# Designed miniproteins, single chains, continued (3), part 60

Each design is a single chain, and the fold is of that chain. pLDDT is the mean over its residues in the fold that is shown.

## One batch from the design tools (miniprotein)

Design m10066
Fold by ESMFold2-Fast:
Structure m10066 (fold): chain A 80 residues (1-80)
Amino acid sequence: GKKVKVKVELENGEVIELEVPVGTSLGDVLREAAKILEEKGYKEEAEALRKFAEEVKDLKLPDTDEDIVIKVSDVKGLLG
């Protein structure tokens, strides 16, 4: 497809869904998800996504018809 669905899954099971054009920076998607999370009161989760966004800023979303799932628990594990 020409757009990719990105699902950000929280440790409590809540999912934030974004649909963005193919080739969008993964870092930009993560920063947008972090804004949504911060507005909902998930400050720790938002901060984890912002830190991860800096590490993956050069990665772009692939041309895929599969949903991309990002688990906040996995992101926290990678950051230490």
Scores: mean pLDDT 82

Design m10067
Fold by ESMFold2-Fast:
Structure m10067 (fold): chain A 100 residues (1-100)
Amino acid sequence: MMEVARAYLDALLAGLSLSDITDPELRERIEALQQRIRADDKEAILALTRVLMERLGLPPEIADKLVNGEELPEEVREELERRVRELLEAARPIAEARLK
């Protein structure tokens, strides 16, 4: 699951659609993960959230707290929000270049 969640996040950040994934087995696994997330499957949401924490350089334990609806300290929440914004802004020029 974690490998599929990483591939999915990588595709999203690169501005790729599922049809751009050339490996049909990986595509099917990503589609299955998307369906589980849409069905509010906590395990699937947790896996994707943990992968996001890895990309942001934050402790994976933050993912567990977020998925369980636990309160984060304000400083941790602000740092998380800042790093997510920085990651999305860094990905934006690459995504725009691929979509044009």
Scores: mean pLDDT 74

Design m10068
Fold by ESMFold2-Fast:
Structure m10068 (fold): chain A 79 residues (1-79)
Amino acid sequence: GLAELQARLERFERDAQRRLEELRARRNLLFIDPMRALAIYGSSVPLHLYTIRYGEELDRFQREADAELARMRAELASL
């Protein structure tokens, strides 16, 4: 029912926010301490491409999460 869809939406929103915060922290670490970030996360690419790749990952996740939230809200509205 409606309550179950609302609970699923709220759960997804919380999980998406936590993941977004994790990705932001990872990206921020690259600007604060690039050598530590490289040691923790690992990479075969040159350091200067690392910041671009993590920025792209964050932007991609944000777009995908927004699209999924929009779908869930549309499903809720169609009831």
Scores: mean pLDDT 72

Design m10069
Fold by ESMFold2-Fast:
Structure m10069 (fold): chain A 79 residues (1-79)
Amino acid sequence: MLEKEEKVLEWLESLPEEKRKKLLEEMREEAKRKGLKSAEERGLLLNEAIARLFEEEGKLELAEFVREVIELGKEELEK
C-alpha cells in the first residue's frame, strides 16, 4: 500500500463516529441522486468528500493526493 493511502485509512479510522456517519450518508444520497450504478463512480464521490474533509482540516497534501486519484479515475471512465 502507498504511504499516502495508509495515512488516509488511519485518518478515517480516527474520525469521530458522527463525522463518519455523515460522510457515508451524504455519499449514499448523492450516489442515488445522480443515479450512479458502478462502484467506480461511487468511489469518485467518496474520494471527493474525503478530499474536502482533508482541505477543511488543513491536510492539503492528502487532499491533493485524493484529488489526483479522482482525476485518474475520471480519465479511465471516459475511455
Scores: mean pLDDT 69

Design m10070
Fold by ESMFold2-Fast:
Structure m10070 (fold): chain A 58 residues (1-58)
Amino acid sequence: SMLSEEEREGGARAIVDMANNSGLTREQALQFAQRMGGASEEEAEEIVELAIEMGAKL
């Protein structure tokens, strides 16, 4: 994986903010992680799961 732990946590925090303040689907969160964060499909799944653990309402 090319993403650092800090980059993954940053992506997860961004997803928490967007999901809880603007409303975001799980599929939109996965697309965000891939397109904006440069995550692979597997990394995007891990970032979204981390966001859910951090309180994202997906």
Scores: mean pLDDT 79

Design m10071
Fold by ESMFold2-Fast:
Order: structure tokens, then C-alpha cells, then sequence
Structure m10071 (fold): chain A 105 residues (1-105)
């Protein structure tokens, strides 16, 4: 999926491909990971293209909103936390865009 392709690129940037054990649990407390996942969820909900170039701005915006206690930032960070919690990297990378959007229903 487009999500899987873009997310793998983000993981390569944050952790390096050689350092990712796909059977390991996702570090839900990683703030940078949460901001990128929150940005992906925001773009999907707004029906915007999922590209690496489109994610950076939304991730920075969500970070700023969250750190300043603005309502929109909290909603997407909470959704990202629920998505990441208790999942392995393999499970996360296998999610469809429809499964990601179900977090807002």
C-alpha cells in the first residue's frame, strides 16, 4: 500500500533498515514516530496524497499543536498512540489505509 511504502521510508530515516527487527514491538513512547504516524492519519482523513514530501509539514504542525495543547494535535497523537500500542513492526506495516481510518470511527 502507499502507507506501507511511505512508512518504510520514514523508518529507514529514523532507525536505519538494518536496525529494525520486524518481530519487535513498536516503541510507542518514541515522540518523533508518533508525530509522523499522526501526520499520516491526518493526511489520510483529509484524503491528501501520502508521499514523504507531504508528511513533513503536517508532522511539524501536529508537533507544534501538541506542545501548545491545541485540541487537533491531541486527537491525532491519541490516535497514533492507539495504533502503535501493542503492535510489532510487521503488524503495523501490514495495515491498510481503511484499517488506519477506522481509528476515527
Amino acid sequence: SAFSAVFREILARLYGEENIDLNALVPVDDEELRFYVAAILLLLKRKRPLTLEQIGGPAALIRTMYLNNLEGGKTYIEAATRLLEGRTWAELLSLSEEELLSLFE
Scores: mean pLDDT 75

Design m10072
Fold by ESMFold2-Fast:
Structure m10072 (fold): chain A 63 residues (1-63)
Amino acid sequence: SAEIERRIAFLEKQIENLEFALANIDLWERMYGRDAAERMEAQNRRFIELLQAEIAALREQLA
């Protein structure tokens, strides 16, 4: 369905944004310190895993 396809596209873009933030973790460390950067890294990696699981479940509905 077009609705499920749009949802997957939205979630994939969210993952891209989170991965971009992780690629620039050194900037976060400079702005907010090491502890804040480590928390952001852990939080963003967990969010990516949750979003990937949602995408997988949505793809099953399209099959």
Scores: mean pLDDT 88

Design m10073
Fold by ESMFold2-Fast:
Structure m10073 (fold): chain A 86 residues (1-86)
Amino acid sequence: MSEEIKKIGEEARKVAEEFLKNPTDENYEKLLELIDKYREVLKEMAKSKGDEEAIKTADDIAEFSKELVKRAYENIKKRIEEQKKK
């Protein structure tokens, strides 16, 4: 289970780096999917330990991460629009 969290974290990092280099709708959706996958793995680990607070924390982290990614993408789109004006 710890190795699964590490693998998902590594995948999320690679997808985030790719998204920053190539900010497309596809890469944005892929990043959101990995956030959801990470949440599911964290919840499964929390369930195995009977840690209800850890389940709630996993949801809070996922929602916060999605909001950050959404705002980052909106900012990136605005920057692309500015470059097209030149």
Scores: mean pLDDT 77

Design m10074
Fold by ESMFold2-Fast:
Order: sequence, then structure tokens, then C-alpha cells
Structure m10074 (fold): chain A 68 residues (1-68)
Amino acid sequence: GPIEEAEKLREEARKSTDVNVRQEMARKLYELAKKVGDKKAAQLAEYGLLPGLELLGIDEALKELKKK
């Protein structure tokens, strides 16, 4: 389901030191959050597109998705 997909994106981001890979995981999480209609999770994932905020944006978006 969407939560399992989001957790996989977070694990891929955490395993990489490449900013481009982390930003790509944040972008995919943003698209996933939009697809499931979670506007707040999408906004949080969008912060992960900013340099240095990739993991923070991903972690906060996943927390928001898991609240429902």
C-alpha cells in the first residue's frame, strides 16, 4: 500500500549520500502523497526537494501519511 511504498522511498534515501538520489526519493514521495490526496504530506515531501532538507522532508511526510 502507499505507506509501504513511502517507507521504501525513505529507506532508499537514507542509504544514499547522493543529494540527487535523496531529492528523487522526495519527489516520488510528493507524487505518492498527491495521488492519495494527502495535501499536508505532499507539502512536507516538497520540502525534501530543498538542499539539506531531503531526509527531514521525507521523514515528516511519512509521519503525516501514517497518521490516518
Scores: mean pLDDT 83

Design m10075
Fold by ESMFold2-Fast:
Structure m10075 (fold): chain A 72 residues (1-72)
Amino acid sequence: MEEKLEEFRRLGLEAVDAYAAGKLEEALKLNEEAVKIAQEFIPTASKEEQEELKKVLGEVLEYAREKVAAAE
Protein backbone atom coordinates (compact mmCIF):
# COMPACT_ATOMS: atom_id res chain seq x y z
CA MET A 1 0.00 0.00 0.00
CA GLU A 2 2.74 2.48 0.97
CA GLU A 3 4.45 1.42 -2.30
CA LYS A 4 1.40 2.48 -4.37
CA LEU A 5 1.23 5.85 -2.57
CA GLU A 6 4.94 6.41 -3.25
CA GLU A 7 4.48 5.51 -6.95
CA PHE A 8 1.50 7.89 -7.14
CA ARG A 9 3.60 10.69 -5.59
CA ARG A 10 6.50 10.00 -7.98
CA LEU A 11 4.24 10.03 -11.06
CA GLY A 12 2.53 13.23 -9.90
CA LEU A 13 5.82 15.05 -9.31
CA GLU A 14 7.25 13.80 -12.64
CA ALA A 15 4.12 15.01 -14.46
CA VAL A 16 4.56 18.50 -12.94
CA ASP A 17 8.23 18.53 -14.00
CA ALA A 18 7.26 17.43 -17.54
CA TYR A 19 4.65 20.22 -17.79
CA ALA A 20 7.22 22.76 -16.58
CA ALA A 21 9.68 21.49 -19.23
CA GLY A 22 7.06 21.77 -22.02
CA LYS A 23 6.86 17.98 -22.47
CA LEU A 24 3.07 17.94 -22.63
CA GLU A 25 2.62 14.45 -24.14
CA GLU A 26 4.88 12.91 -21.46
CA ALA A 27 3.06 14.89 -18.74
CA LEU A 28 -0.34 13.57 -19.95
CA LYS A 29 0.94 9.98 -19.99
CA LEU A 30 2.32 10.30 -16.43
CA ASN A 31 -0.98 11.85 -15.31
CA GLU A 32 -2.97 8.97 -16.85
CA GLU A 33 -0.76 6.45 -15.00
CA ALA A 34 -1.29 8.32 -11.71
CA VAL A 35 -5.09 8.35 -12.23
CA LYS A 36 -5.03 4.59 -12.95
CA ILE A 37 -3.19 3.94 -9.67
CA ALA A 38 -5.73 6.10 -7.78
CA GLN A 39 -8.66 4.24 -9.42
CA GLU A 40 -7.14 0.88 -8.39
CA PHE A 41 -6.27 2.15 -4.88
CA ILE A 42 -9.52 3.87 -3.82
CA PRO A 43 -11.88 0.82 -3.89
CA THR A 44 -9.53 -1.19 -1.60
CA ALA A 45 -8.35 1.69 0.61
CA SER A 46 -9.28 2.10 4.26
CA LYS A 47 -10.30 5.52 5.63
CA GLU A 48 -6.73 6.00 6.90
CA GLU A 49 -5.25 5.06 3.50
CA GLN A 50 -7.64 7.51 1.76
CA GLU A 51 -6.38 10.27 4.11
CA GLU A 52 -2.79 9.35 3.12
CA LEU A 53 -3.76 9.67 -0.56
CA LYS A 54 -5.27 13.13 0.16
CA LYS A 55 -1.97 14.12 1.80
CA VAL A 56 0.01 12.96 -1.25
CA LEU A 57 -2.36 14.88 -3.56
CA GLY A 58 -1.81 17.99 -1.41
CA GLU A 59 1.98 17.56 -1.66
CA VAL A 60 1.85 17.25 -5.47
CA LEU A 61 -0.46 20.28 -5.80
CA GLU A 62 1.83 22.37 -3.55
CA TYR A 63 4.84 21.32 -5.65
CA ALA A 64 2.96 22.34 -8.82
CA ARG A 65 2.11 25.73 -7.28
CA GLU A 66 5.77 26.32 -6.35
CA LYS A 67 6.96 25.33 -9.85
CA VAL A 68 4.49 27.76 -11.48
CA ALA A 69 5.63 30.58 -9.15
CA ALA A 70 9.31 29.81 -9.92
CA ALA A 71 8.64 29.97 -13.69
CA GLU A 72 8.13 33.77 -13.39
Scores: mean pLDDT 77

Design m10076
Fold by ESMFold2-Fast:
Formats: structure tokens, sequence, C-alpha cells
Structure m10076 (fold): chain A 72 residues (1-72)
């Protein structure tokens, strides 16, 4: 329910920015959305790894797919 709402809202925002995306199948839109979320998560992990190098201590990264979708 919450995940479905976050996905629908992200797609609606994206279609508003680029109406041509309406011509793409829904599964393609979902795949492209997943790529955007993955890039955000990768940057979060890179930042954590840099902190580990500086401190010598393991840094835990909290990743929540719904929260990452809301940031798009």
Amino acid sequence: SELEKAVEEAIARWLREDPSLRDLPREVLILKLNVKVAEQMIEKIRAARKLEEQTGKKVKVEINFVEELKKL
C-alpha cells in the first residue's frame, strides 16, 4: 500500500516533467525508476565508505526504498 502509493506518486511527478514518457510501457517506467533509486543508494553507500576510511570504523547505511522514492 505505502510502496504502491510512493511508486504512483513518483511516476506522476515524472510524467508531469516529461509527458512523452506516457508512451512507454509501465514496466519500463518502473525499471527506469528503479535505476534512479539505485543511483541514490549507491551515492549513500559511497559516502558511508568514505567515512569508514576516515574513522577506521564500520558505518551502517540505512536504506529504505519508499523513502528513496519520495526523494525523487
Scores: mean pLDDT 82

Design m10077
Fold by ESMFold2-Fast:
Structure m10077 (fold): chain A 82 residues (1-82)
Amino acid sequence: SEELMKEVMKETYEKTKEKYPGGAEAIELMMEGAEARRAGDQERLAEIEERGKELEKTKKEEIEEAVKLGEELAKEKLEELK
C-alpha cells in the first residue's frame, strides 16, 4: 500500500532525524524522488539522484541505520494493522 509506505517513511524520518540526520535526509530524498517521478519532473529527479549519491558517499552508515529502522517499522506496522 502506497499509504502504508508513506506512513512508514514519515515515521522512519521522525525516528532517525535526531539520531541519524544523514539517514533522515535519505528518507526525505526518497519521498521527494517518488513525488518527482509521479509528476514526471525529470530535472528535479536528476537533482535528487545526485544528492542521494553524495549522501551514500558521506553518510553511508547513517543511511544503513535508517534503512534498518524503516524495515523494522514496516514489519511492526504490518503486524499492528492486522
Scores: mean pLDDT 78

Design m10078
Fold by ESMFold2-Fast:
Structure m10078 (fold): chain A 98 residues (1-98)
Amino acid sequence: MEEEIREEIIEIARKLQAKGFTLYYEKNLVEEGLKISYLASQAIRAARDGNLEEAVRYVIEAAELYKKVFEKLNDQDGVKEAEEILKRAREILERVRA
């Protein structure tokens, strides 16, 4: 169960890290892209160290920033994807706290 939660967090974080690099390279959003990738990398580190609540908090912060970026771009598909990531991350946070 704990290992399964860790793997879910790392999976989401890796996806956010890739999304951050896409913003950096394809959208020329250097600061936002690097910050999202940094937060995702911190989530992976915290998850591997067994700090699952800290890891999920980093995922939530990265996904909130990702959502804010796409809101400014008027990209509803990006906003929806960010909301789905946030929902999944918050569900994991509740499982970690239980």
Scores: mean pLDDT 85

Design m10079
Fold by ESMFold2-Fast:
Structure m10079 (fold): chain A 78 residues (1-78)
Amino acid sequence: DKEEAEKLLAEAGEAAEKRDAEAARELAIKAAPAIATLSPEEAKDLAGKYLAPALEKLSADDAAIAVEGLGYALNNAK
């Protein structure tokens, strides 16, 4: 569901803006099943629009935690 994926990615972005890397990671993981129902183009566009700008607010280590969590969840959702 695109709307659910968009909502969860936006919430992950907000957590990243607050520098809550664990919350950002958990929300990204929760979004993975919804993202898996999207086309690759839609998933890339949503991640770029909502998550990527917010990751700039995190330290490199915190951003790595969020990206790693999303990557594992997406691989497991396939």
Scores: mean pLDDT 68

Design m10080
Fold by ESMFold2-Fast:
Structure m10080 (fold): chain A 78 residues (1-78)
Amino acid sequence: MSREEIIETLLRAPGVTRKQAEEAADELLKEKDPNKPSEETAIKALLQIPGVSEEDAKLLAPLIKSVDDIASIGGIFS
């Protein structure tokens, strides 16, 4: 998955700005598999979504299987 594909996927989350999507994409691209992020990276990406608290991000991070899951959660919290 390219950086632009990750950004476009994250921009599907309501209230996420392009700058926030770019920052989250750069964190995801540090992973060995950006489609299967670590809990730490998932937490950082989830925190870019408006309305997601640090506690919510920690609770939801183990459920993240892909970048699409992060965008879908954004639709619930926004």
Scores: mean pLDDT 73

Design m10081
Fold by ESMFold2-Fast:
Order: sequence, then C-alpha cells, then structure tokens
Structure m10081 (fold): chain A 100 residues (1-100)
Amino acid sequence: ALSARERAISGLESLLGLLRDLAARELPPEVYAAVDALITEARRHLAENTDEGIRRAGALALEALDTVRREMLARGDEATARGVEALRDQVLALVEEALA
C-alpha cells in the first residue's frame, strides 16, 4: 500500500494532468505553453520527493491554476473558473497531507 505522502504526491500528479488537459482544450497556444511549462517544472519538483520540492510544486500548480482562472474569467466562463477554484483547494489540501 502507498504511504499518505505517496498518495498525496500521486493526487498532485493526477491534478496536474487534469489541469494540463483543461489548459490544452481551453487556452490560446501561447498561454497554454506558459501553463505547460509550470506543470512540467512542478512535476520535476514532485519527483524529488522532498518537503521543499512538494511546496515548490504546490506553488507552481497554484500559479498555473491562477493563469487558467484569469483566462476563463476574461472570456466570461464563470463556471469553469469556479471549477479551477475547486482544484486550487485540492492542491492546498494535498500539499498539507503530503507534508504532514
């Protein structure tokens, strides 16, 4: 069985994958490229499996989520923006669980 830390890291990786898929579907190519770069760096930090790496991955994930949320709000897609806010809460919870 996975440890609580390993489950939380797996949850963050899954969430980053969902965010990448959403960004690829919804964002202009130049904005998607910026979000994809943040997600790629976050995954690299998660792979280190250190407390600092997990905190850094969380911060990068939140930055990527904020970029997506702003783009959705700018085009009037309040429903998708609310979905992104829910993902933000999940990132914060998973980082806290991984570091507990």
Scores: mean pLDDT 88

Design m10082
Fold by ESMFold2-Fast:
Structure m10082 (fold): chain A 69 residues (1-69)
Amino acid sequence: MTVTGRVRYRVSGGRSHVLSSDEPATDGRELAGESADGPVLRLSVPGGLFRAFADGEPVREGEVTLTEV
């Protein structure tokens, strides 16, 4: 799926990580990305298990792929 942010946010599923303009985060920790024009993306990645949150609500649980605009 695709969720946009003010800055370039990129996320991949599996081990997952969030790439932001200020702070790139990697898997093995809680990842969070904010969108100025849309929902807030948040991924929790403990050992490859994660869930995605959009607008403060869980979008899906499991593998997810998010891309930048």
Scores: mean pLDDT 38

Design m10083
Fold by ESMFold2-Fast:
Structure m10083 (fold): chain A 66 residues (1-66)
Amino acid sequence: MPSLQQQLHQMLSLVNQTILDGIAAGLSREQIEQQATDVVDDHVAKYPELDKQLAYRLMDGMLGGL
């Protein structure tokens, strides 16, 4: 099983890719935020060891850079 650090890193990489893909596709900020949230929710659902609140804080930090 991947470590919590590896799971967080993988989630952040997917969130970052989702943001970049959304910008390239011309999606609105709201649409990008929803897609990023879906990525976090999917990862939390797959990995019960992952802290949902920490995952959301990290996602919010990345979205704040838009």
Scores: mean pLDDT 79

Design m10084
Fold by ESMFold2-Fast:
Structure m10084 (fold): chain A 95 residues (1-95)
Amino acid sequence: RPLPTNPVLALILALFSDDDERTREVVELMLRAVQEFEKLSRDKTPEEQRKIADELIDRAVKELREKFGLSDEEIEAVRTALRAAVDTVLWVLEK
């Protein structure tokens, strides 16, 4: 299972550690997107990895907006966190 190494994602997970079902589902969806990126980005070129990241982030953001009714500000925060997490995965894969 992917461990959050990005401080922003780790902070978000800490804030959503309560038993609120909706909050848990949002965090789980974000983690699944990052996990899917890690699997799909292996053995790909940097250009292909960037394309996969952009596609997965857009898909996750759209699903969160439609399923949970997140505001534009919340969507931008989620997009920023997902991008930071993806960048962290890329950095780890190069080691």
Scores: mean pLDDT 70

Design m10085
Fold by ESMFold2-Fast:
Structure m10085 (fold): chain A 86 residues (1-86)
Amino acid sequence: MDELVTPDPLLRAVLESMGRTEDTVTLGELVADLTRYAVRLGLADPADPFRVRLAGTPLGELFGADSVDLRDLEAVLAALLAHATP
């Protein structure tokens, strides 16, 4: 399910680097954009193409993690956004 969210400053910086200038995005659009970003940077693990390495990237700072599974990205983003001011 998609809902409109206002990204925190770190997430907005990542979206802006991808050419997004909108103040709000749907969760589904955000998942799709971050998935494309990770794939374009070649962050996927060769042993598991759905796992991406985030260490040293803005996404690593945003998630507070060195890696994430793209299949869990929606749940991770939903949890992260639950801590943001609505």
Scores: mean pLDDT 69

Design m10086
Fold by ESMFold2-Fast:
Structure m10086 (fold): chain A 91 residues (1-91)
Amino acid sequence: SEIELTEYSASDKRSVVDLAKEVQKKHGNKVPSSGVDKGKGLGLGSGSTVTLNGVPYVNLAALARENGLRTVAELAKYLGVDTVKVGPVPV
């Protein structure tokens, strides 16, 4: 089944950590967990896949920290997109 991506505007001033938390909240139950209970590993939070300009990203918070990015708007500018799309992508 296909999963709809959630889009975050480049004008959004929220931190990428807050974005990651929101993605986990919205998509945590919809992320495919092959062979395991979806409740298992809740404290670890498997990252949702983000496709930006055709490139899948698994951990937005790590990417942001490595590049000194703090907000969704900064992340969007760094990646050259007007919206950050997050969610599981069929591969």
Scores: mean pLDDT 50

Design m10087
Fold by ESMFold2-Fast:
Structure m10087 (fold): chain A 70 residues (1-70)
Amino acid sequence: MEARMEALKEEIRRAAAELGAEVAIHVLGDTVLVGIRAPTRERAEALARRVRELAERYGLPVVVDAGVAP
């Protein structure tokens, strides 16, 4: 479980960098809390979708809070 959690966090950080977005990741138990702040709503939504896809692939529950930051 721990190795999968760290791998998921690294993949999320890579995806955020590719989209030029800021991301904050917190872990509560087995659940990953991901805060996304992107330059546009479209980028925030794209990253949120990618984060959910990654979480499903790793079999870990995720809660995503996505927003826009200039």
Scores: mean pLDDT 82

Design m10088
Fold by ESMFold2-Fast:
Structure m10088 (fold): chain A 85 residues (1-85)
Amino acid sequence: MAREVLELLEELAREKKRLEDLPPEQQKRIEAAKAVMARLAAKTVEEIAENLSEEEKEILRAIAEELERQGHLEEAEFLREIIEK
């Protein structure tokens, strides 16, 4: 799932957000989320959830909200589950 989350963030940057509208605030959040997810990509879901800082959780919440707005409901729910654990 970590790989799939990272792939989803990449899709957002390239296809959904990059093509149409990318407010500066959202651009910064996506870049920060990509950096966080790259660091977490090799860890298990449980390890990711337990080791997230408040800043990292806030970034993931913002990305989950954007994913939900874009219709990526399953991916948004996955991120929320990681945050809530």
Scores: mean pLDDT 61

Design m10089
Fold by ESMFold2-Fast:
Structure m10089 (fold): chain A 70 residues (1-70)
Amino acid sequence: MPSPEEILKKLMEEAKKKIEEAVKLKPQEFIDIVREEVFKIEEEGKKNNVPEEKLEEVKDELGEYAEKLL
């Protein structure tokens, strides 16, 4: 079975794709979409017992990625 870190990487890739689509197609919903994707990563991380500090790192990485698209 995939490790918790592998699951987070997959969720991150999916989140990045949705954020890229949002900036092109739904710029007014961009912030809400970023927040939803961060929340999904947190939920899956907690389900797989990922440490809180690791979840914070992933949230920061996703936020930085979103800023680069603006």
Scores: mean pLDDT 77

Design m10090
Fold by ESMFold2-Fast:
Structure m10090 (fold): chain A 89 residues (1-89)
Amino acid sequence: MEDEELLKKIIERAEKNGKELDELVERAERFRAEAEKELEKLAKESEEEAERFRKEVFREEAEIGVEILAEAVKNVVKAIEELKKEEEE
């Protein structure tokens, strides 16, 4: 039935258009891994420097999170628009 096939097409189109989203997610994961290593090193040398770094990491993670959310929403909207145009001819 048409509804199930339409949902499948939306998912497939979103996956195809998701390269930019995948790159943002990979950037976030890399940032988190590097931040965790640096935080562990700083915590051994100075708790005060570690606390300062935690605040900076939190700010950067929030900014990356907003970018990921914006790109995900944009990607889904674009997939729906493209499929709608193809069905309307």
Scores: mean pLDDT 71

Design m10091
Fold by ESMFold2-Fast:
Structure m10091 (fold): chain A 81 residues (1-81)
Amino acid sequence: SMEEIRETVERSLATIRALVDSGVLSDEAVRTLLLTLAQELRDEFGMPEEVVRRLRAIVDEAASAREAVDRFGAAALEWVA
């Protein structure tokens, strides 16, 4: 359901944001986690390929890991609204 997708996105993003805030992950590791989340949203929840492609582009284009998390989160949550 969309509620399950939203919960998964919010929980995963909260975890990734906490790791970014603690400084335990490199920029590259954070981006890899976001790409993994996009793949899981596609494979497990049927997120459309065009949305997944947009999420991947955000991760690649963002100036920092923090920007990548924030922009990724906004786009993913907009889709599940």
Scores: mean pLDDT 85

Design m10092
Fold by ESMFold2-Fast:
Structure m10092 (fold): chain A 87 residues (1-87)
Amino acid sequence: SDDKKKQEIYRKTVSRIGELVMKALLKKIKELSRWDVYAFLVELSDLQGKVIQKLNKYKETLSPEEFKKEAEKLVKEFEEEVKKLLE
């Protein structure tokens, strides 16, 4: 069913976003003071929240094929935003 296809795309996309979040955290946690890590976590959490919110909206409004394309774009955009945050 379309719902099962969308759920699988969603699961894989959320997992990939979580991997990017974890890698960013592991990179910064040893290099920054406690307060700088907290500030980084707040910004990273905001970016993650925004991408998950868009992903949920796309899952509800798009076909499985369109959802897959938009999910892939969201992951790429999120990766670029996280990379900028790490610089």
Scores: mean pLDDT 86

Design m10093
Fold by ESMFold2-Fast:
Structure m10093 (fold): chain A 62 residues (1-62)
Amino acid sequence: DRLERLKAIAEEVVAELAPARLHAPLLAFLTGEAEQAVRDGKTMSEEEWREAMRALVRALSS
């Protein structure tokens, strides 16, 4: 399932890069983004998705 793979990538990136205090809100946000991307039929690869998630987590982890 594409959605489950995108969610797993988001969870992995949050666990790797985000400070503990931001895990829950970032995971909720990025999981929502994964659901929206699948609904919108976005053709982004898993590698492009991982890079986007890494960039977002770094930007939001202030």
Scores: mean pLDDT 79

Design m10094
Fold by ESMFold2-Fast:
Structure m10094 (fold): chain A 93 residues (1-93)
Amino acid sequence: DKRIEELKKLAEPYLKPDDDKEAVFKVFLASLPDITPTSDAETLTKIFGVTPEIARNIVKKFGLDLSNATVGQLTSIPGVDENLARLILLSLQ
């Protein structure tokens, strides 16, 4: 699955060296149906690299609708680089 491979690659920088990477990624995949463009801040923290502070700032910027969010708009949020922005958008598909 191309989407799963791309998600795994984008998530790699946010995984810790001592993490069971396969187990952690399986938990994330199980959470994907709950992660939608209208997700609240708590649900967005299920995405690798999205801290509670980043999630709150995303909700403040977009409200509860990320359907039209772009990489450029997400990278304007403190703590969101291009890699994290791409991971967020791909998680919302």
Scores: mean pLDDT 79

Design m10095
Fold by ESMFold2-Fast:
Structure m10095 (fold): chain A 82 residues (1-82)
Amino acid sequence: ARAEALAELARLEAEFLAELPSLSPEERVERLEELLREAARVAEALGHTEEAAAFLERLEAEREKALEQARAYAAELEAAKA
């Protein structure tokens, strides 16, 4: 149950990482937000285990990185039009 749920989250993460090289910065943010939403539901169901918390923290760090990349990309596009 708990181990199976954590294994499911790990599988979802692996699928996301396989897609990562082909995603734009914006698509990466959207995909990470979907994954974080699903992971948060699983973590709540597991009673906020240490493993689930570590998984969420890892995904949140990736989301912050993706947001920074998306902001840089948007700023470059804006500068090109100004």
Scores: mean pLDDT 71

Design m10096
Fold by ESMFold2-Fast:
Structure m10096 (fold): chain A 87 residues (1-87)
Amino acid sequence: MKAEEEARREALRRAAAIAAELGRRAQREGWSDDEVLDALVERGRELRAEAERLREAGEASEREVLVLELTGELLVRVPEQERARRA
């Protein structure tokens, strides 16, 4: 339980950092809001795929895999919730 809480806090920090980096890039390249949301979802899917790869290869700890999975899940869920809010 505590290890999951720590992993979720780390995932939140990583997701926020990725979102900030994508936001800076979007501002520089003139992306629309929808393009930003699509980029977040794509990055989240990439991180989830990487977590599965690392788990299968045994190249990372269970904690590191969990953090990557949770980070990817957050990057997918937040844009989906934002789109639902705008609907």
Scores: mean pLDDT 81

Design m10097
Fold by ESMFold2-Fast:
Structure m10097 (fold): chain A 87 residues (1-87)
Amino acid sequence: SMEDLEAFQKKVEELSKKLIEAIENKDLKTFKELLDELREYVENSSLPREEARFWAGLALDELIRYAKEKNEEEAKEIAEKVKRELM
């Protein structure tokens, strides 16, 4: 439903904001924990798998870009790994 999609998008946006803050703070431990939370949320989503992957993929692409811009190589590599695992 549209309400399920909106709730999913809001949660992904909230997690993405926290993930960006973890990159800014160089808090790799929190970054890993939040990525695991994002992965679990996507995998357990009631949305069609293709739709959940599409929106999560967009968020992960932005995180990868941001980590690259900030020269946070380890955060970039972890985000790329999670994106591959979610496919």
Scores: mean pLDDT 86

Design m10098
Fold by ESMFold2-Fast:
Order: sequence, then structure tokens, then C-alpha cells
Structure m10098 (fold): chain A 68 residues (1-68)
Amino acid sequence: MKKGVKFKFKRDKELEQKLGELGTKGLSAEEMKEELEKLGAENVEIVDETETEIKPTEEEIEAIIPTK
């Protein structure tokens, strides 16, 4: 089954670009988690593909990246 990685960090255009690049690399959930932590992401968690609950705020982006 496909999994995703849920994370959050402060809004940043450069981080959004890097997230798009990571999503195309075909990384495993564990590899994606490590890469997101290197970028400074907080609350990095591996989730099932059916997980869709995110709570972005005005200061922080919260999102789920699908993994392969």
C-alpha cells in the first residue's frame, strides 16, 4: 500500500519547491521522513494513504506528501 508523510513547518517558497522535488524522487516513507527532517520540518509522521486530515495555520504549513 502507498503511504504518505505528514509534516509541518513555517511558510517558505523555497521549501515548497524542495517538497515538490522530493515527491518526484520515488522515496520510501522512511527516506522521505529523513529528508523532511533535514529541511527543518516538525511533527514528521508516516501515515496511511487514506489519511487526509491536515490543519494548516496562518504561520505554518501542514501537508501530506505521498510516497512510493
Scores: mean pLDDT 70

Design m10099
Fold by ESMFold2-Fast:
Structure m10099 (fold): chain A 88 residues (1-88)
Amino acid sequence: SREEAEEYFRKGQELFKEGKLEEAKEYYEKAIAILEELFRREPSRENAEALSEAYLNLSKVLLALGKKEEAERVRQRGLDVLGRLLAG
């Protein structure tokens, strides 16, 4: 549900602030899995913005982990979500 995705997203943000980078990554990935399904079923601006924000935060965690190329791919995925909304 959207509520579960928001809970996982908040947990990811808190873990990132605590420097628990691998755990933050896991929670953002859990949020993204739900948000991708929500966006697939209803490609609304709200769902696109939530999914994009989760990808952008995952990218920040990947940068902190030294995974620069993965971070750039994930960041681009977040931007693509917004681009698909604007193109449709």
Scores: mean pLDDT 86

Design m10100
Fold by ESMFold2-Fast:
Structure m10100 (fold): chain A 75 residues (1-75)
Amino acid sequence: SSLIDQARELAAKLREATDGAEIEAAARGLVALIDQASPEERAQIIRLLREAYEEATEPGARAAAGMLLRYAEDA
């Protein structure tokens, strides 16, 4: 799925983000993809967000990943 390929790229950007603008841009993109995702695609995005949460070194990036994970799980 092209949606999952985009989610993987944005999750990687979030994991590697070093400033607030990078975090915000990646998070905004991920919200849009979550809103468009099928239940099956959402399950894949949840796995990508868990990886981003565990691997993010920046506290802000980890917090954003955690918030997005909750958002995706509640959808």
Scores: mean pLDDT 87

